Designed miniproteins, single chains, continued (3). Designs and how they scored, part 76

Each design is a single chain, and the fold is of that chain. pLDDT is the mean over its residues in the fold that is shown.

## One batch from the design tools (miniprotein)

Design m10623
Fold by ESMFold2-Fast:
Structure m10623 (fold): chain A 95 residues (1-95)
Amino acid sequence: SSMKERIIEVLEKISELFDEETQKRIAELIKKLEEAPEEEWPRIASEAISFASKALREMLEKGEISTEQASKAQEELGELSRLIMEIERERRAAA
């Protein structure tokens, strides 16, 4: 599968760990990714990381997510960050 498909897969996994409001926002970002050119993928994925990280922190502070679920969310956010770095590396090499 393409890099785009890998990013979407990670976002879908992250979505499953969060509340309905966060899920809706992630779904919106996935839709934007589906139509976006490669140049926009790091920006959209970074928006997702920023939003999901804030949501994760808030859910942890409210006790709405277990430490095990939070650990899984952090792992998926880390994977998304790695994919962004790979895209940026490829963009720099192609420039």
Scores: mean pLDDT 81

Design m10624
Fold by ESMFold2-Fast:
Structure m10624 (fold): chain A 83 residues (1-83)
Amino acid sequence: LAEKLEELSEKIREAALAGDAEKAKKYGEELIALAEENKEEIVEYLMETEGLSREEAEEAVKKAIERAKEEVKKAVEHAKKLA
């Protein structure tokens, strides 16, 4: 999961730098969907690796998804300005 999220993040960056707003949006939507679909796995991972409580891990995942949505939005807008 982490590897796939990182792969999609890199593809978003490459698309944004290339001025490809459509690809940046597509990979961004895939990244957000993957994170939301695997939210419970990410929560468990944070509890195991960071020693967070379930409540702390759930809040961290929620905030991370919100930040990711904002970063994807910025990447798409950046690509549009280059196109």
Scores: mean pLDDT 77

Design m10625
Fold by ESMFold2-Fast:
Structure m10625 (fold): chain A 73 residues (1-73)
Amino acid sequence: TTSQKNIKNMNDSLDKMGEYLIRGDTVGAQKSFQKAIDYAKKLPKKESDKMIKKIKDDGKKMKEVAADLRAKA
């Protein structure tokens, strides 16, 4: 289904964001984050709102973890 494709693409984009953050590519991470949000917006409204909130919360935590790891290097 279209929703299943959007969920897959959303998750793939979040995985790429994590990879970019670990490598210190902030621009790549931001682009992947935006793609995840864009795919989440294509979901039915209730799922879209929930997934967008989750992406924002997870993205914030991932940025904090990456910053902490870089500070300890």
Scores: mean pLDDT 79

Design m10626
Fold by ESMFold2-Fast:
Structure m10626 (fold): chain A 88 residues (1-88)
Amino acid sequence: AIAGVTLGDSAAVPAEEVRRALAELAEAMREYAIAEKGPVSDEEIREITARELEALRAADLSDVGEAALAAIRAGIELLREKLREIAE
């Protein structure tokens, strides 16, 4: 299963490092959107995240890449909900 995939010892990113980066990224994006951008369209959020996901994928994270991308997507969904509240 993807959640249970182990990392390679030679050139793999530690799962804890990935989880921390994802959590910080999601919160930083939320804080930035609220403080700087204010009400932002879902389309703009999607484009920004898509670009970051492509960069993350290019970083050679094949073992943990998909799990990391899924976690980022979950954070983005949370961002959209927060943006909805601010947009009102």
Scores: mean pLDDT 55

Design m10627
Fold by ESMFold2-Fast:
Structure m10627 (fold): chain A 87 residues (1-87)
Amino acid sequence: SLDGALAEVGRALRQAVAQATVDREKAIAELERARRVLLELSKGEHGEEAREAARLLDEAIETLRTGDPESAREAIVAAAGEAMRLL
């Protein structure tokens, strides 16, 4: 269901934020989980918001892999806010 998918995205994004400066690989895994759900949602009614959120998550994942952990956390928080607006 849509509500179930959005709840899964929200949970994964909250975990990614919590892990961003503690466990980089776990934060990336949670972002990739949220991204997969958002890409499936992008095929339906919330297509534009879901595509935008997925794009922001791709940027956050790259920042977390290559950059400063605090900058990555800020990117994750921004992406989480965007995705949670789909609720």
Scores: mean pLDDT 78

Design m10628
Fold by ESMFold2-Fast:
Structure m10628 (fold): chain A 68 residues (1-68)
Amino acid sequence: SPVEKRRAELEREAREWLEELTPVWAERISSKTGLDKETAEKVARDLLTGIEQIVVSGEIMVYERQAK
């Protein structure tokens, strides 16, 4: 569907964003919580994945509203 193609495109852009931010968030989580670097990286990736889903959903809502 047109919506599916748009979502795939947005998800690719979001993944590039996640790769950039994951190490930054991992460092902050490790510093604040005392978790080891490997565990902090997994936590950061999980949190950013949730944010990615919200962003993609928002963009799709705008797209669907315009397409009616």
Scores: mean pLDDT 73

Design m10629
Fold by ESMFold2-Fast:
Structure m10629 (fold): chain A 77 residues (1-77)
Amino acid sequence: STRERVLRLIAEQIAIYEGLKPEEVESERVREAAERILERLKAEGYTDEQILEALERGDLDLLERIFEIYDELKAEE
């Protein structure tokens, strides 16, 4: 599904950002972070399709927003 592809792409970007191994993309921690990031982006008015297209293009503004949300989530733990 579009949602599953979006979650995978967000998880891959988190893994790159944190310097994790590719195998860690499917870790529960990274998966949960990707789900929470997607929920926040959707609350901001993004659709799954818009996020997918932007991530597939390598949209730097969306990537910056994803990393900002991720850092906020880490600060809450």
Scores: mean pLDDT 81

Design m10630
Fold by ESMFold2-Fast:
Order: C-alpha cells, then sequence, then structure tokens
Structure m10630 (fold): chain A 83 residues (1-83)
C-alpha cells in the first residue's frame, strides 16, 4: 500500500541519518570506532524491526511479525556482544 511504502521510506531515511550521525560523531572523536559500529548495528536492527512491524500491521500478520522481531532482537544482541 502507499501508506506502507511511505512508512518504510521514513524508516530508511531515519536509518540513513543515524549512520551519518555515527560517522560525524566518530570524526569528531566523540565516538570510538567500536562505539560507532555498535550504534550503527543497533540502528539497523531497530529499523528492520520497525519495517517488520509495519508490514505485519498492514497485512494482518502481527503474531508473525512479533516472532520475527524477537529473532532480529536476539541476533542483534549476539552481534553487539561480539563487538
Amino acid sequence: SAELEKKIKEIEEALRLAHKAAEELKAKGELSEEEAEKYKLMAEALAEMEKVRAEGEAEGKEEEAEKKIKEIREEAKKELEKL
């Protein structure tokens, strides 16, 4: 739907701005390389979870969306623990 497409575009733009912010803070010495990578990983996981939730709501598959969101959260936690 047009509403879903707009929501996804807004989520993608927010992710782009989050990546830009992390790189700018790293360039200023306010974030370390590791901190910037953790920030980007967290931003990417949050964006993916928001997209899955929006798609699930649009399709009436909220239970399937919640299961997928849990999987994304668990994977992101494991990746953050490696950094």
Scores: mean pLDDT 85

Design m10631
Fold by ESMFold2-Fast:
Structure m10631 (fold): chain A 90 residues (1-90)
Amino acid sequence: SEEVKKVIEEAKEFIDKYTDLFLSTSTDEKAKEEVLKLKEEALKELEKIANSDLPDDEKLKKIHELFLETIAKYNDIAEKNNIKIPAPPE
């Protein structure tokens, strides 16, 4: 559906933005590799959800849960590596 496609694109844009911000602020190669791996895994899972035969409501729920989980994992990596990710300016 159009709604599912829109939410997926918004999630991808947010993940890309967070990944770029992390890569620009971190000098830790291991942290960078972990973030890139999380991005790859999140994008693969989004594609899997998009291509599944699930109803739109279940797809939206799974996308939302995946998005929150991915952000939480990014924050965990940042905290463990003492990286402060600034809020992006409006």
Scores: mean pLDDT 76

Design m10632
Fold by ESMFold2-Fast:
Structure m10632 (fold): chain A 97 residues (1-97)
Amino acid sequence: SPHLARIEQILDRMVEKVRAGTLTPQDANDTILEISELLEQMGVDPLTVAKVSFRMMSEITEVFLLLDKGDHEAAIARMEEMRDLLVSTARTLAAQL
């Protein structure tokens, strides 16, 4: 699915931004909105899209908290875990449509 490839690309970019120390709250908001729109375009129901969006917000908040503490390696690992989880979730949702 081109939507799944785009979700993977967006999340990979977020991991790169954490590694580079350039991640901003605006990057987080833009990522959540773009992935939500892609899930809607794939035909995922609004409640499931909302649940995925809340999960993304929660995980990204934890990444920012780790960065604020200076735990850069933990922040990168958490962002990679979120990427893998969200990609897996999107693939599962796509298979159910």
Scores: mean pLDDT 87

Design m10633
Fold by ESMFold2-Fast:
Structure m10633 (fold): chain A 70 residues (1-70)
Amino acid sequence: SAVSEAGRRAAEAAARGDAEAAIRHVEELKQNGASAPQTAAVAYGAARAAEAAGKLEASRIMREKALESQ
């Protein structure tokens, strides 16, 4: 699904520490009609992936993006 694909791309970008790329994937999903809960879930998933990879700043940024998307 578009949500699953966006989730994968956002998580991969965030795990590399590329918060800007992760945010672009979240915004693209939103522009394509995803609901606020779907958008927040993708952003939160990216935050988790960043944290697991030790990218704490990217994790923080993606958590903020998830809250914005509520």
Scores: mean pLDDT 85

Design m10634
Fold by ESMFold2-Fast:
Structure m10634 (fold): chain A 76 residues (1-76)
Amino acid sequence: MDAEEQQLVAQVLSRAASLLTGSDRDRFQQLSQQASQSYQGAVQAGRQAQQLGLVNPTVRDALLQAQADVQRELGL
């Protein structure tokens, strides 16, 4: 994973945290921090975020919105 991919994952998770409330927000803030620490941290945080999205529609919708917002901001 390139440094740009690691940064992208961390930014998406951070944006998702800003769209969530309560315990989901806290969890995604922790995942964003984990993703910013290392390549392996980004891979694990991304996988955990996807798993959380599978069981919680609010988390899934926040992740989709966060990905769209970050891609738009980066011109992707």
Scores: mean pLDDT 81

Design m10635
Fold by ESMFold2-Fast:
Structure m10635 (fold): chain A 77 residues (1-77)
Amino acid sequence: SQEIEDAILWTALNLLEAAYDFILWAKPYMSEEQFLKELKSLLEGYRGLAEDSAARGNPELTARAQELAKKVEEAIK
């Protein structure tokens, strides 16, 4: 079942990456407040995924989720 669990977590990461790309694309159609709210929501998603993947002993997924969290943190500033 570990392979299935890892596949679910990788799928979640891919969905969050797609969400990030969509938010960036949609930026001109959003207020600054809405854009920041969407990025904050996405950041919490990456942080949660990093914590879950670390707890499950998946260092590669943990590192990717942490890298993407930092990228979103920089976009919020």
Scores: mean pLDDT 86

Design m10636
Fold by ESMFold2-Fast:
Structure m10636 (fold): chain A 89 residues (1-89)
Amino acid sequence: DREKRLEEIRKKLVELVKKGDYESALNLAITELKIPLSYAAPTLVAMVIGLKPGLFEIGLRGGEPVSREEQIAIIKEAAERYKDELEKK
C-alpha cells in the first residue's frame, strides 16, 4: 500500500529530525523516496513539518543544485523555525 509506505517513511523521518539526526534523515529520504539530492531536503521537511508557505522558500533556495551539507543545513533551519509543528508529530 503506497499510502501506508509513505506514512511509515514519514514517521521515521520525524523521529530522526526530532533527534537532530539530519544527515540520516536526508539519506533516508533520498534512498526510500528516490528523490534527487537537490529536492530531497524540501520534500523531507514538507513531509515532517507539513506544508507551510515559508517552508517552500527555505527548501527552494535559488533552484540550483545544492550540496549535501547545504541540504542538511536547510533541514536544520526548517526544524528550528517550525519546532512547534515538529513537536506535534
Scores: mean pLDDT 70

Design m10637
Fold by ESMFold2-Fast:
Structure m10637 (fold): chain A 78 residues (1-78)
Amino acid sequence: ARIAEIVARSRNVDELEALAREAGLSDEELLELGIAVADPEERRLGELLREHLAELEEIRAAGDAARLAELQAEAAAR
């Protein structure tokens, strides 16, 4: 749908960012867009982050860099 249409309409990263900005994507939609264009390692991290979206909001609010690092290490270990 929206993410797939933006990816299909873009020819490069700059156009992709411009279309995403114009569409006013939510943080969740931006995460989906990032996963769609990322390499395999970044995609795995993105999928893990999607599973922990609510926890990510709490981590960002608290500034808990240690927990964020743990999630990144977990993705790398997959």
Scores: mean pLDDT 60

Design m10638
Fold by ESMFold2-Fast:
Structure m10638 (fold): chain A 83 residues (1-83)
Amino acid sequence: MEELERQRRLEEAKNRFEHYKKQAKEDSKTAEGVYNAYKKLAEAYGLIAEVDPEKREEYLSKATELYNKGIDEYKKLKEQAAA
């Protein structure tokens, strides 16, 4: 079922996101990895929003927040790596 498969991908993305977040703080060279992890998590929320129309707005809002956070964290890490 499409919904179950997208939910599994979202859960995988959340687990990888938590793991990468810890790694990224210890390696400034992972700024691109940080951005990509946030982007993938946002994409996962976007995909589940397509499957669940009742919660579509909530998931799309979350995807937008994560995408913006990814950009902000990328900029912050780039500044810290340069300093």
Scores: mean pLDDT 70

Design m10639
Fold by ESMFold2-Fast:
Structure m10639 (fold): chain A 89 residues (1-89)
Amino acid sequence: EEYVEEAVKRLTEEYGVDPELARRNIELLVKKAKEAGFSEEEIREYLDKLIDRVKELNEKRKAGESYFSNDEILHIATIKIIKEIEKKK
């Protein structure tokens, strides 16, 4: 889906995430949102929230406030957004 490719590109190009790892996390989030009955517009909003969370965690790491790798940052962000999706269903 077009919005999946755009999200993967942003994570890879802007935040240095491995493309295959980015794709797996994006696809998992999209699957969970679809299972919860969210629209494609709402799914795109959750993907934007995921990218914003990755940015926030990356900024905290640059400030010396965390020690997480790029992969760990993506995993933490993905789990948080999935929990938000599950809470709203």
Scores: mean pLDDT 81

Design m10640
Fold by ESMFold2-Fast:
Structure m10640 (fold): chain A 67 residues (1-67)
Amino acid sequence: GASALLQAADDLDAKAEKLEEEARKLKEKGKETGDKNLFIEADILMGMAALLRGMSSLLRQKALKLQ
């Protein structure tokens, strides 16, 4: 039902938030150490978070169609 889709969307958003927080920490370390690889890793995590948020949006759209 629509409720289950919204709960799944909330779970995906929570996972995205964790990836965004990890990316933030990697960027902070990259600034402190000058390690360019940490910035690349942070960008990868941000890309993964964006994909999860996209999936969340699709689930929310499907929930609306189910009412």
Scores: mean pLDDT 88

Design m10641
Fold by ESMFold2-Fast:
Structure m10641 (fold): chain A 99 residues (1-99)
Amino acid sequence: SKEALLALAEKYEAIAEESLKKFEETEDPKEKLRELNVFGFASAEAARAYAAAGDVERARAVLDRAIEFLTKLSKSEDPDIQEEAKAYLEELERLRAEL
C-alpha cells in the first residue's frame, strides 16, 4: 500500500540520518566506513520507497541531500572513504536521474 511504502521510506530516512550522525561523531575510520555504507544504502532505499509511493518530490529531496554529503566525502583524504563515497555518489546520481 502507499501508506506502507511511506512508512518504509520514513524508516530508512531515519536510519540514514542516524548513520550520518554516527559518522560525524566517530574518529574510528572503520566505524566511519561502516556508517557511510549504512547511510548510502538507507538513502537509496528511502528514495526508492518514496518514489514507489508516488512521492517523487520527497525521493528527490532525500537523494539531493545525500548527493551533497557524498560529493564532499568523495574528496576525503581517506582513500577507503573517498572510493566508497564515489561508488554511492554514482548510484544515487543514477537513481536521481531516473526520477
Scores: mean pLDDT 91

Design m10642
Fold by ESMFold2-Fast:
Structure m10642 (fold): chain A 95 residues (1-95)
Amino acid sequence: SMEEKRELHEEALKKVEEAERKIELAKQYADEDVEKGEILLRQAAGLISEAASLAMADTENKDELMERVNRAVQKFGEAKRHLEATKRAREEAAA
């Protein structure tokens, strides 16, 4: 139905927005709490996956939603790389 399609679109949008917020928070935690940053990125990955699945179910808005999902994936990769580098540096300093 049109109502169900609207609900799917709204849910996909909410999930990608929440993923974007968690990615930004993970970057803020990179130097303060790497473990918290990793948890936030793991949560963001799940939200990105869910948003992508919902976007694929809505063929009318799929391209715009998937573009936002793809941008979130790029930002996720940047945050993950930064956190992994910080974790390695701490492990090397402790050795």
Scores: mean pLDDT 83

Design m10643
Fold by ESMFold2-Fast:
Structure m10643 (fold): chain A 88 residues (1-88)
Amino acid sequence: SGEELKKEVEELIENHTPENTIRLLTLAAKAYAELYKITGNEEYLKKSTELGRKQYAVYRDGTVLPEDELKKIAEELLKAYKEIEKLG
């Protein structure tokens, strides 16, 4: 549910680790990939690809993103999730 995802996202931001950064980026990339499959909108494909590349870089380097950047990614994920639910 949207509330379960929101709670998970809040926990991922509070426990600011490379693993949680990777999980947040993975969830966001998958959400945009799903929107692309449903809509055919190339902007969603570009967003998914960008997030996937960021996820791979964090995986390689063990880098944690700044909290404000994680919050922006979380907002984008929740927005994408709401659009997926709206489209059925």
Scores: mean pLDDT 81

Design m10644
Fold by ESMFold2-Fast:
Structure m10644 (fold): chain A 84 residues (1-84)
Amino acid sequence: VKPPLIKLQEEYERGRRQREENDRRYQTMSPDQQRQIDRLRQQIDDLNSQALDLYSRGASKEELDKIQKQIDELNAKIDEILAE
């Protein structure tokens, strides 16, 4: 097991590299693909807002998990478009 600080640094660095790569891919895409990704990102933002509202209302973990699954599905669709 790695020390906590080293693990956090590695996780941060991995996330940063992934974001930079995704941004580069997005910029090389067609306008139609960019619009599809923008639409999916908007849906994710809407779901995140719903999750925050549910959380503030004391929603169950099961309700929050349902929203999270929808967000994960939309992220998977974005990843598929970015891979093409």
Scores: mean pLDDT 76

Design m10645
Fold by ESMFold2-Fast:
Structure m10645 (fold): chain A 62 residues (1-62)
Amino acid sequence: AEVKIYEGVSPQTGKKATVKVTIYPDGTAEAEITYEDGTVHKVKMPAEKILEALKLLGFEEV
């Protein structure tokens, strides 16, 4: 499995968020989105969809 970490700032709220993306060999990925206030969202989707969404939201790989 490959792990990538993304960081971004929401232009609407100004809060930082960190996204940990774990990419599995079958092409699926898990994204764990942690907001600065401690809120966590976990999503499992095809890796391509997660990466596209992160780019659309202005997140960058660190």
Scores: mean pLDDT 77

Design m10646
Fold by ESMFold2-Fast:
Structure m10646 (fold): chain A 68 residues (1-68)
Amino acid sequence: AKEAAEKLLQAIDELEASVAANDPEGTRKALEALRKARAEFEKVTGIKSDNAEAMRKKAEEVLKKLEE
């Protein structure tokens, strides 16, 4: 669960950074990485969301529960 949540958060951060930098190729690669990380997170935790921001919050919540 922790690894899946960490990978999901990293993928979301990379996507946001690529979009903010107006990097089309980086954004494409980040989207593909996000889809993989999201699928793994959903498989491991059973938590689903169609919204990347909502998924980020859920991943952060999982990490906090595992650390504390």
Scores: mean pLDDT 71

Design m10647
Fold by ESMFold2-Fast:
Structure m10647 (fold): chain A 101 residues (1-101)
Amino acid sequence: GEVLLRAIAEVLRLIGDKIEIENTTDLEKLKELALKAIEEAIEDLKELGKETGKEELADKYIAKLEEIKKKLEKATDLEEIKKLAKEALDLAIKGLLELAK
């Protein structure tokens, strides 16, 4: 129903973020974009977890995303930032779809 449609919309946004991250060559802009995308994904998971009553499942995904975020905040290599960002966004996509079941 509406929960699944919201999850799909959020997944499509994250796919767009992944494309923008892959095409970004400026280190500062890439890092800001990646951190913002992860922060927005955490909020989406938190809200969907509350709405579906699956807060414990959402918290598991959020904890992993926060761990990746901490690594990304310290990263200075372009390829490492892209790798961490992609890992985080793929994990967020999986979490959103599992919460919407």
Scores: mean pLDDT 88

Design m10648
Fold by ESMFold2-Fast:
Structure m10648 (fold): chain A 64 residues (1-64)
Amino acid sequence: SAEKAAEAARKAAEAGDAAAAGTAQWEVFLSGGDREKALEGIQAAARGDAEKAAEYAELSAKLA
């Protein structure tokens, strides 16, 4: 489920939707993704950086 949430973050980033990427970051975290990387992704999404948020979501899921 963390991997699927990271995929959702990537699709959000491709659409330029930082808010959707931020929501997907929380799903990665709740699904057992790496806490540190998920928090960095949430911070990136809060800054409007959907691409960086998706990168952190993918790292969070990979390091889980």
Scores: mean pLDDT 81

Design m10649
Fold by ESMFold2-Fast:
Structure m10649 (fold): chain A 65 residues (1-65)
Amino acid sequence: SSALDALVERFTRADGTISRADAVELLKSLGLTEQEANEILEPLLRADGTISREDLLALLKELEA
């Protein structure tokens, strides 16, 4: 959805990634607990501890469906 696209864009850094902390807060804003957010994000974490914009957006679209 355009709202999810805009929300992800807001938290996306110049390198096209989102910090783990920002991704956790985003998922909490959608009704997940901090524990649930961390568990869902763990397999999407890159070696530097960030998440790609594309991976987070795909996750959010799946959760919205």
Scores: mean pLDDT 79

Design m10650
Fold by ESMFold2-Fast:
Structure m10650 (fold): chain A 99 residues (1-99)
Amino acid sequence: MEKKKEILSKFIKELDKIIAEAEKKFPDLTVDTSVPLEELFPPGFLEELGEIIESADEKKLNELLKGLEELAETPEGLQKVKVLKKWIEKVLEEGKFIP
């Protein structure tokens, strides 16, 4: 559990930075964060994310974060990143990865 909590906490901190920078570019943007993650990301994304968290693969996490920074350059991408952060926060709070 410790390594998973560390990787999730790091992920959340980096997502906060990405969101903060993107919000400076889109100050008037309102995004719906109640949208299910599955509607915004392909099924394969959740499986890959689960593997990264399970293995605590920091290199793959850093590659994912770079992709999320690029995604957050658009309003649609910022919504996806915010929804992802909300989901990761729930996973960290529950202490278990949801299947």
Scores: mean pLDDT 76

Design m10651
Fold by ESMFold2-Fast:
Structure m10651 (fold): chain A 84 residues (1-84)
Amino acid sequence: MKELEELEKRIRELEEKISTYKKQADNYFKQAEELVKKMEELRKKGIDDSELGKKAQEYFDKAMDLYNKAIELEKEREELRKSL
């Protein structure tokens, strides 16, 4: 019984971490998309957007890293669920 409770607790902890990483990734994607829209407006006006482009890429990279971490935790969660 105690082993089952410990597995369930670990599964809940993984679910919380997965949710947190996905939420953080979504926030970075939104920030990157807002920067891309601003870049398009600046380009239409003939203004250099290189700094915004670099910042947008950094946010996309951070979002992808967080999604990859969430996927790894989801795989760990599924393996633990098979042990229940």
Scores: mean pLDDT 83

Design m10652
Fold by ESMFold2-Fast:
Structure m10652 (fold): chain A 79 residues (1-79)
Amino acid sequence: MTEDQWLEAELALVEIQVAIAKKYLDKISDTEKPEVIAFLEKVIERAKEIIERSTNPDIRKQAEEVLKEAEELLKKVKA
């Protein structure tokens, strides 16, 4: 597997993680918020790593879109 193929796979996993968080955001209890915040912070960190490590502009652009969505979700959970 090439590095770009691995980064594409990691990006797909991050996209799935963001989709799961988005689906259950309104159903998260106050006791679950700290764990969801930690989860989203790790997702954001992974997306940033993909952006920094990828030389493929399409992968970088997709990772930047996922990063933006994850950051918006994190703001909503913290509100």
Scores: mean pLDDT 81

Design m10653
Fold by ESMFold2-Fast:
Structure m10653 (fold): chain A 94 residues (1-94)
Amino acid sequence: EKEELYKYLEELGLTPIFEEYKKMGMSLEEIKERLEISREVAEKLREIGVEITYYLTKEALENKDYEKVEKILQLSKSKEEQEAAKKAIEEYKK
């Protein structure tokens, strides 16, 4: 099953980016293949996931797409990604 993939994503904080890629039309097999490259690449993907979460939240807020903001927050299961989304919201409310 997908248990090993989800455990790996959870440990690296990549679950939110995985869900976002799935919503963007990537197949589960394609996402799995990308994430199985190496631990070094997975660590870089985690960093990228934080950046993507920040910019996606910022873009959604600028477009007044509050439903998308809510979805991004739901997808942001890692603390680092939640912090990135909250940072975008705080800056927007400024």
Scores: mean pLDDT 69

Design m10654
Fold by ESMFold2-Fast:
Structure m10654 (fold): chain A 93 residues (1-93)
Amino acid sequence: MSEELQRQVTISVVAIAVAVLAVTSKREGNERLAAAAEAALDAIQAVEENPTKENFEAAIAALEALAATAEAEGDAASARLARLAAEKLRELL
């Protein structure tokens, strides 16, 4: 696969995973986790529109904040997902 296609697929998969987490958290009434996921999704969307180093670093930081919030809320699965997503974006730098 082309490096450009692999990059776009990785960003899209991360965006979908975080969007699902945001919707699920909101439905379950976990307002803190939903807000952190929505912030991470906004940062990932900025990367999709303009894939700058600054936008990648902001998205990685937002995903790390999402992981910390999920861990504090007792959601170990969402914390692992957010950390994996941050790692995948770091590999694109």
Scores: mean pLDDT 86

Design m10655
Fold by ESMFold2-Fast:
Structure m10655 (fold): chain A 97 residues (1-97)
Amino acid sequence: KLEEVKKSAVALLDTAIAYMEPLDPELAEKLREIKKEIEKSKTIEEVNKLTVEALLLVTERLESLGLLSLPADATDEERIALTMGFLTSWEVARRLS
């Protein structure tokens, strides 16, 4: 259902925003803009497109900070998967602290 997909995407973006706020407030603000667009989306396809855009921006920043190391030939799918794993691990660690 569209609302379930939106809820999952919003939760993921909230985690990314929380992580990025102290490191890159400008990127955190861009992620908030994408989150608002996701909330206004009328199709699952649009939600997925916006979520991919957000995650690739996060991947690029994590690579620039040396927090992720990706092969030069890494696909967008691989970049997204590693970024999701990173954010999920951080959220779990944050809840346990």
Scores: mean pLDDT 85

Design m10656
Fold by ESMFold2-Fast:
Structure m10656 (fold): chain A 90 residues (1-90)
Amino acid sequence: LLPELKRAVLELAVELQKALGPNDITVEILKLASEVFKAIDAGDVERAVENARRLVDLGEEAIKKYPDLPESVRQLLERVRELVDRLEAA
């Protein structure tokens, strides 16, 4: 689950950066992605989940502000949410 979360977060951050370029939202998403990666590498599931949820919240905000975002972004956001929910259920 943690390797799957790391991959999904990486793919989401890359797709958002490609679609929107550098802006306040994408900079914050990249910072949160970095925190998720650090938490996963440390084996800190709670911290990984907390930062991944914050990243999902910002991704949802990006979708509301930028309606032309590709569907792949929405699918990756849902994938991150599902992985986080599965980690919390364990």
Scores: mean pLDDT 81

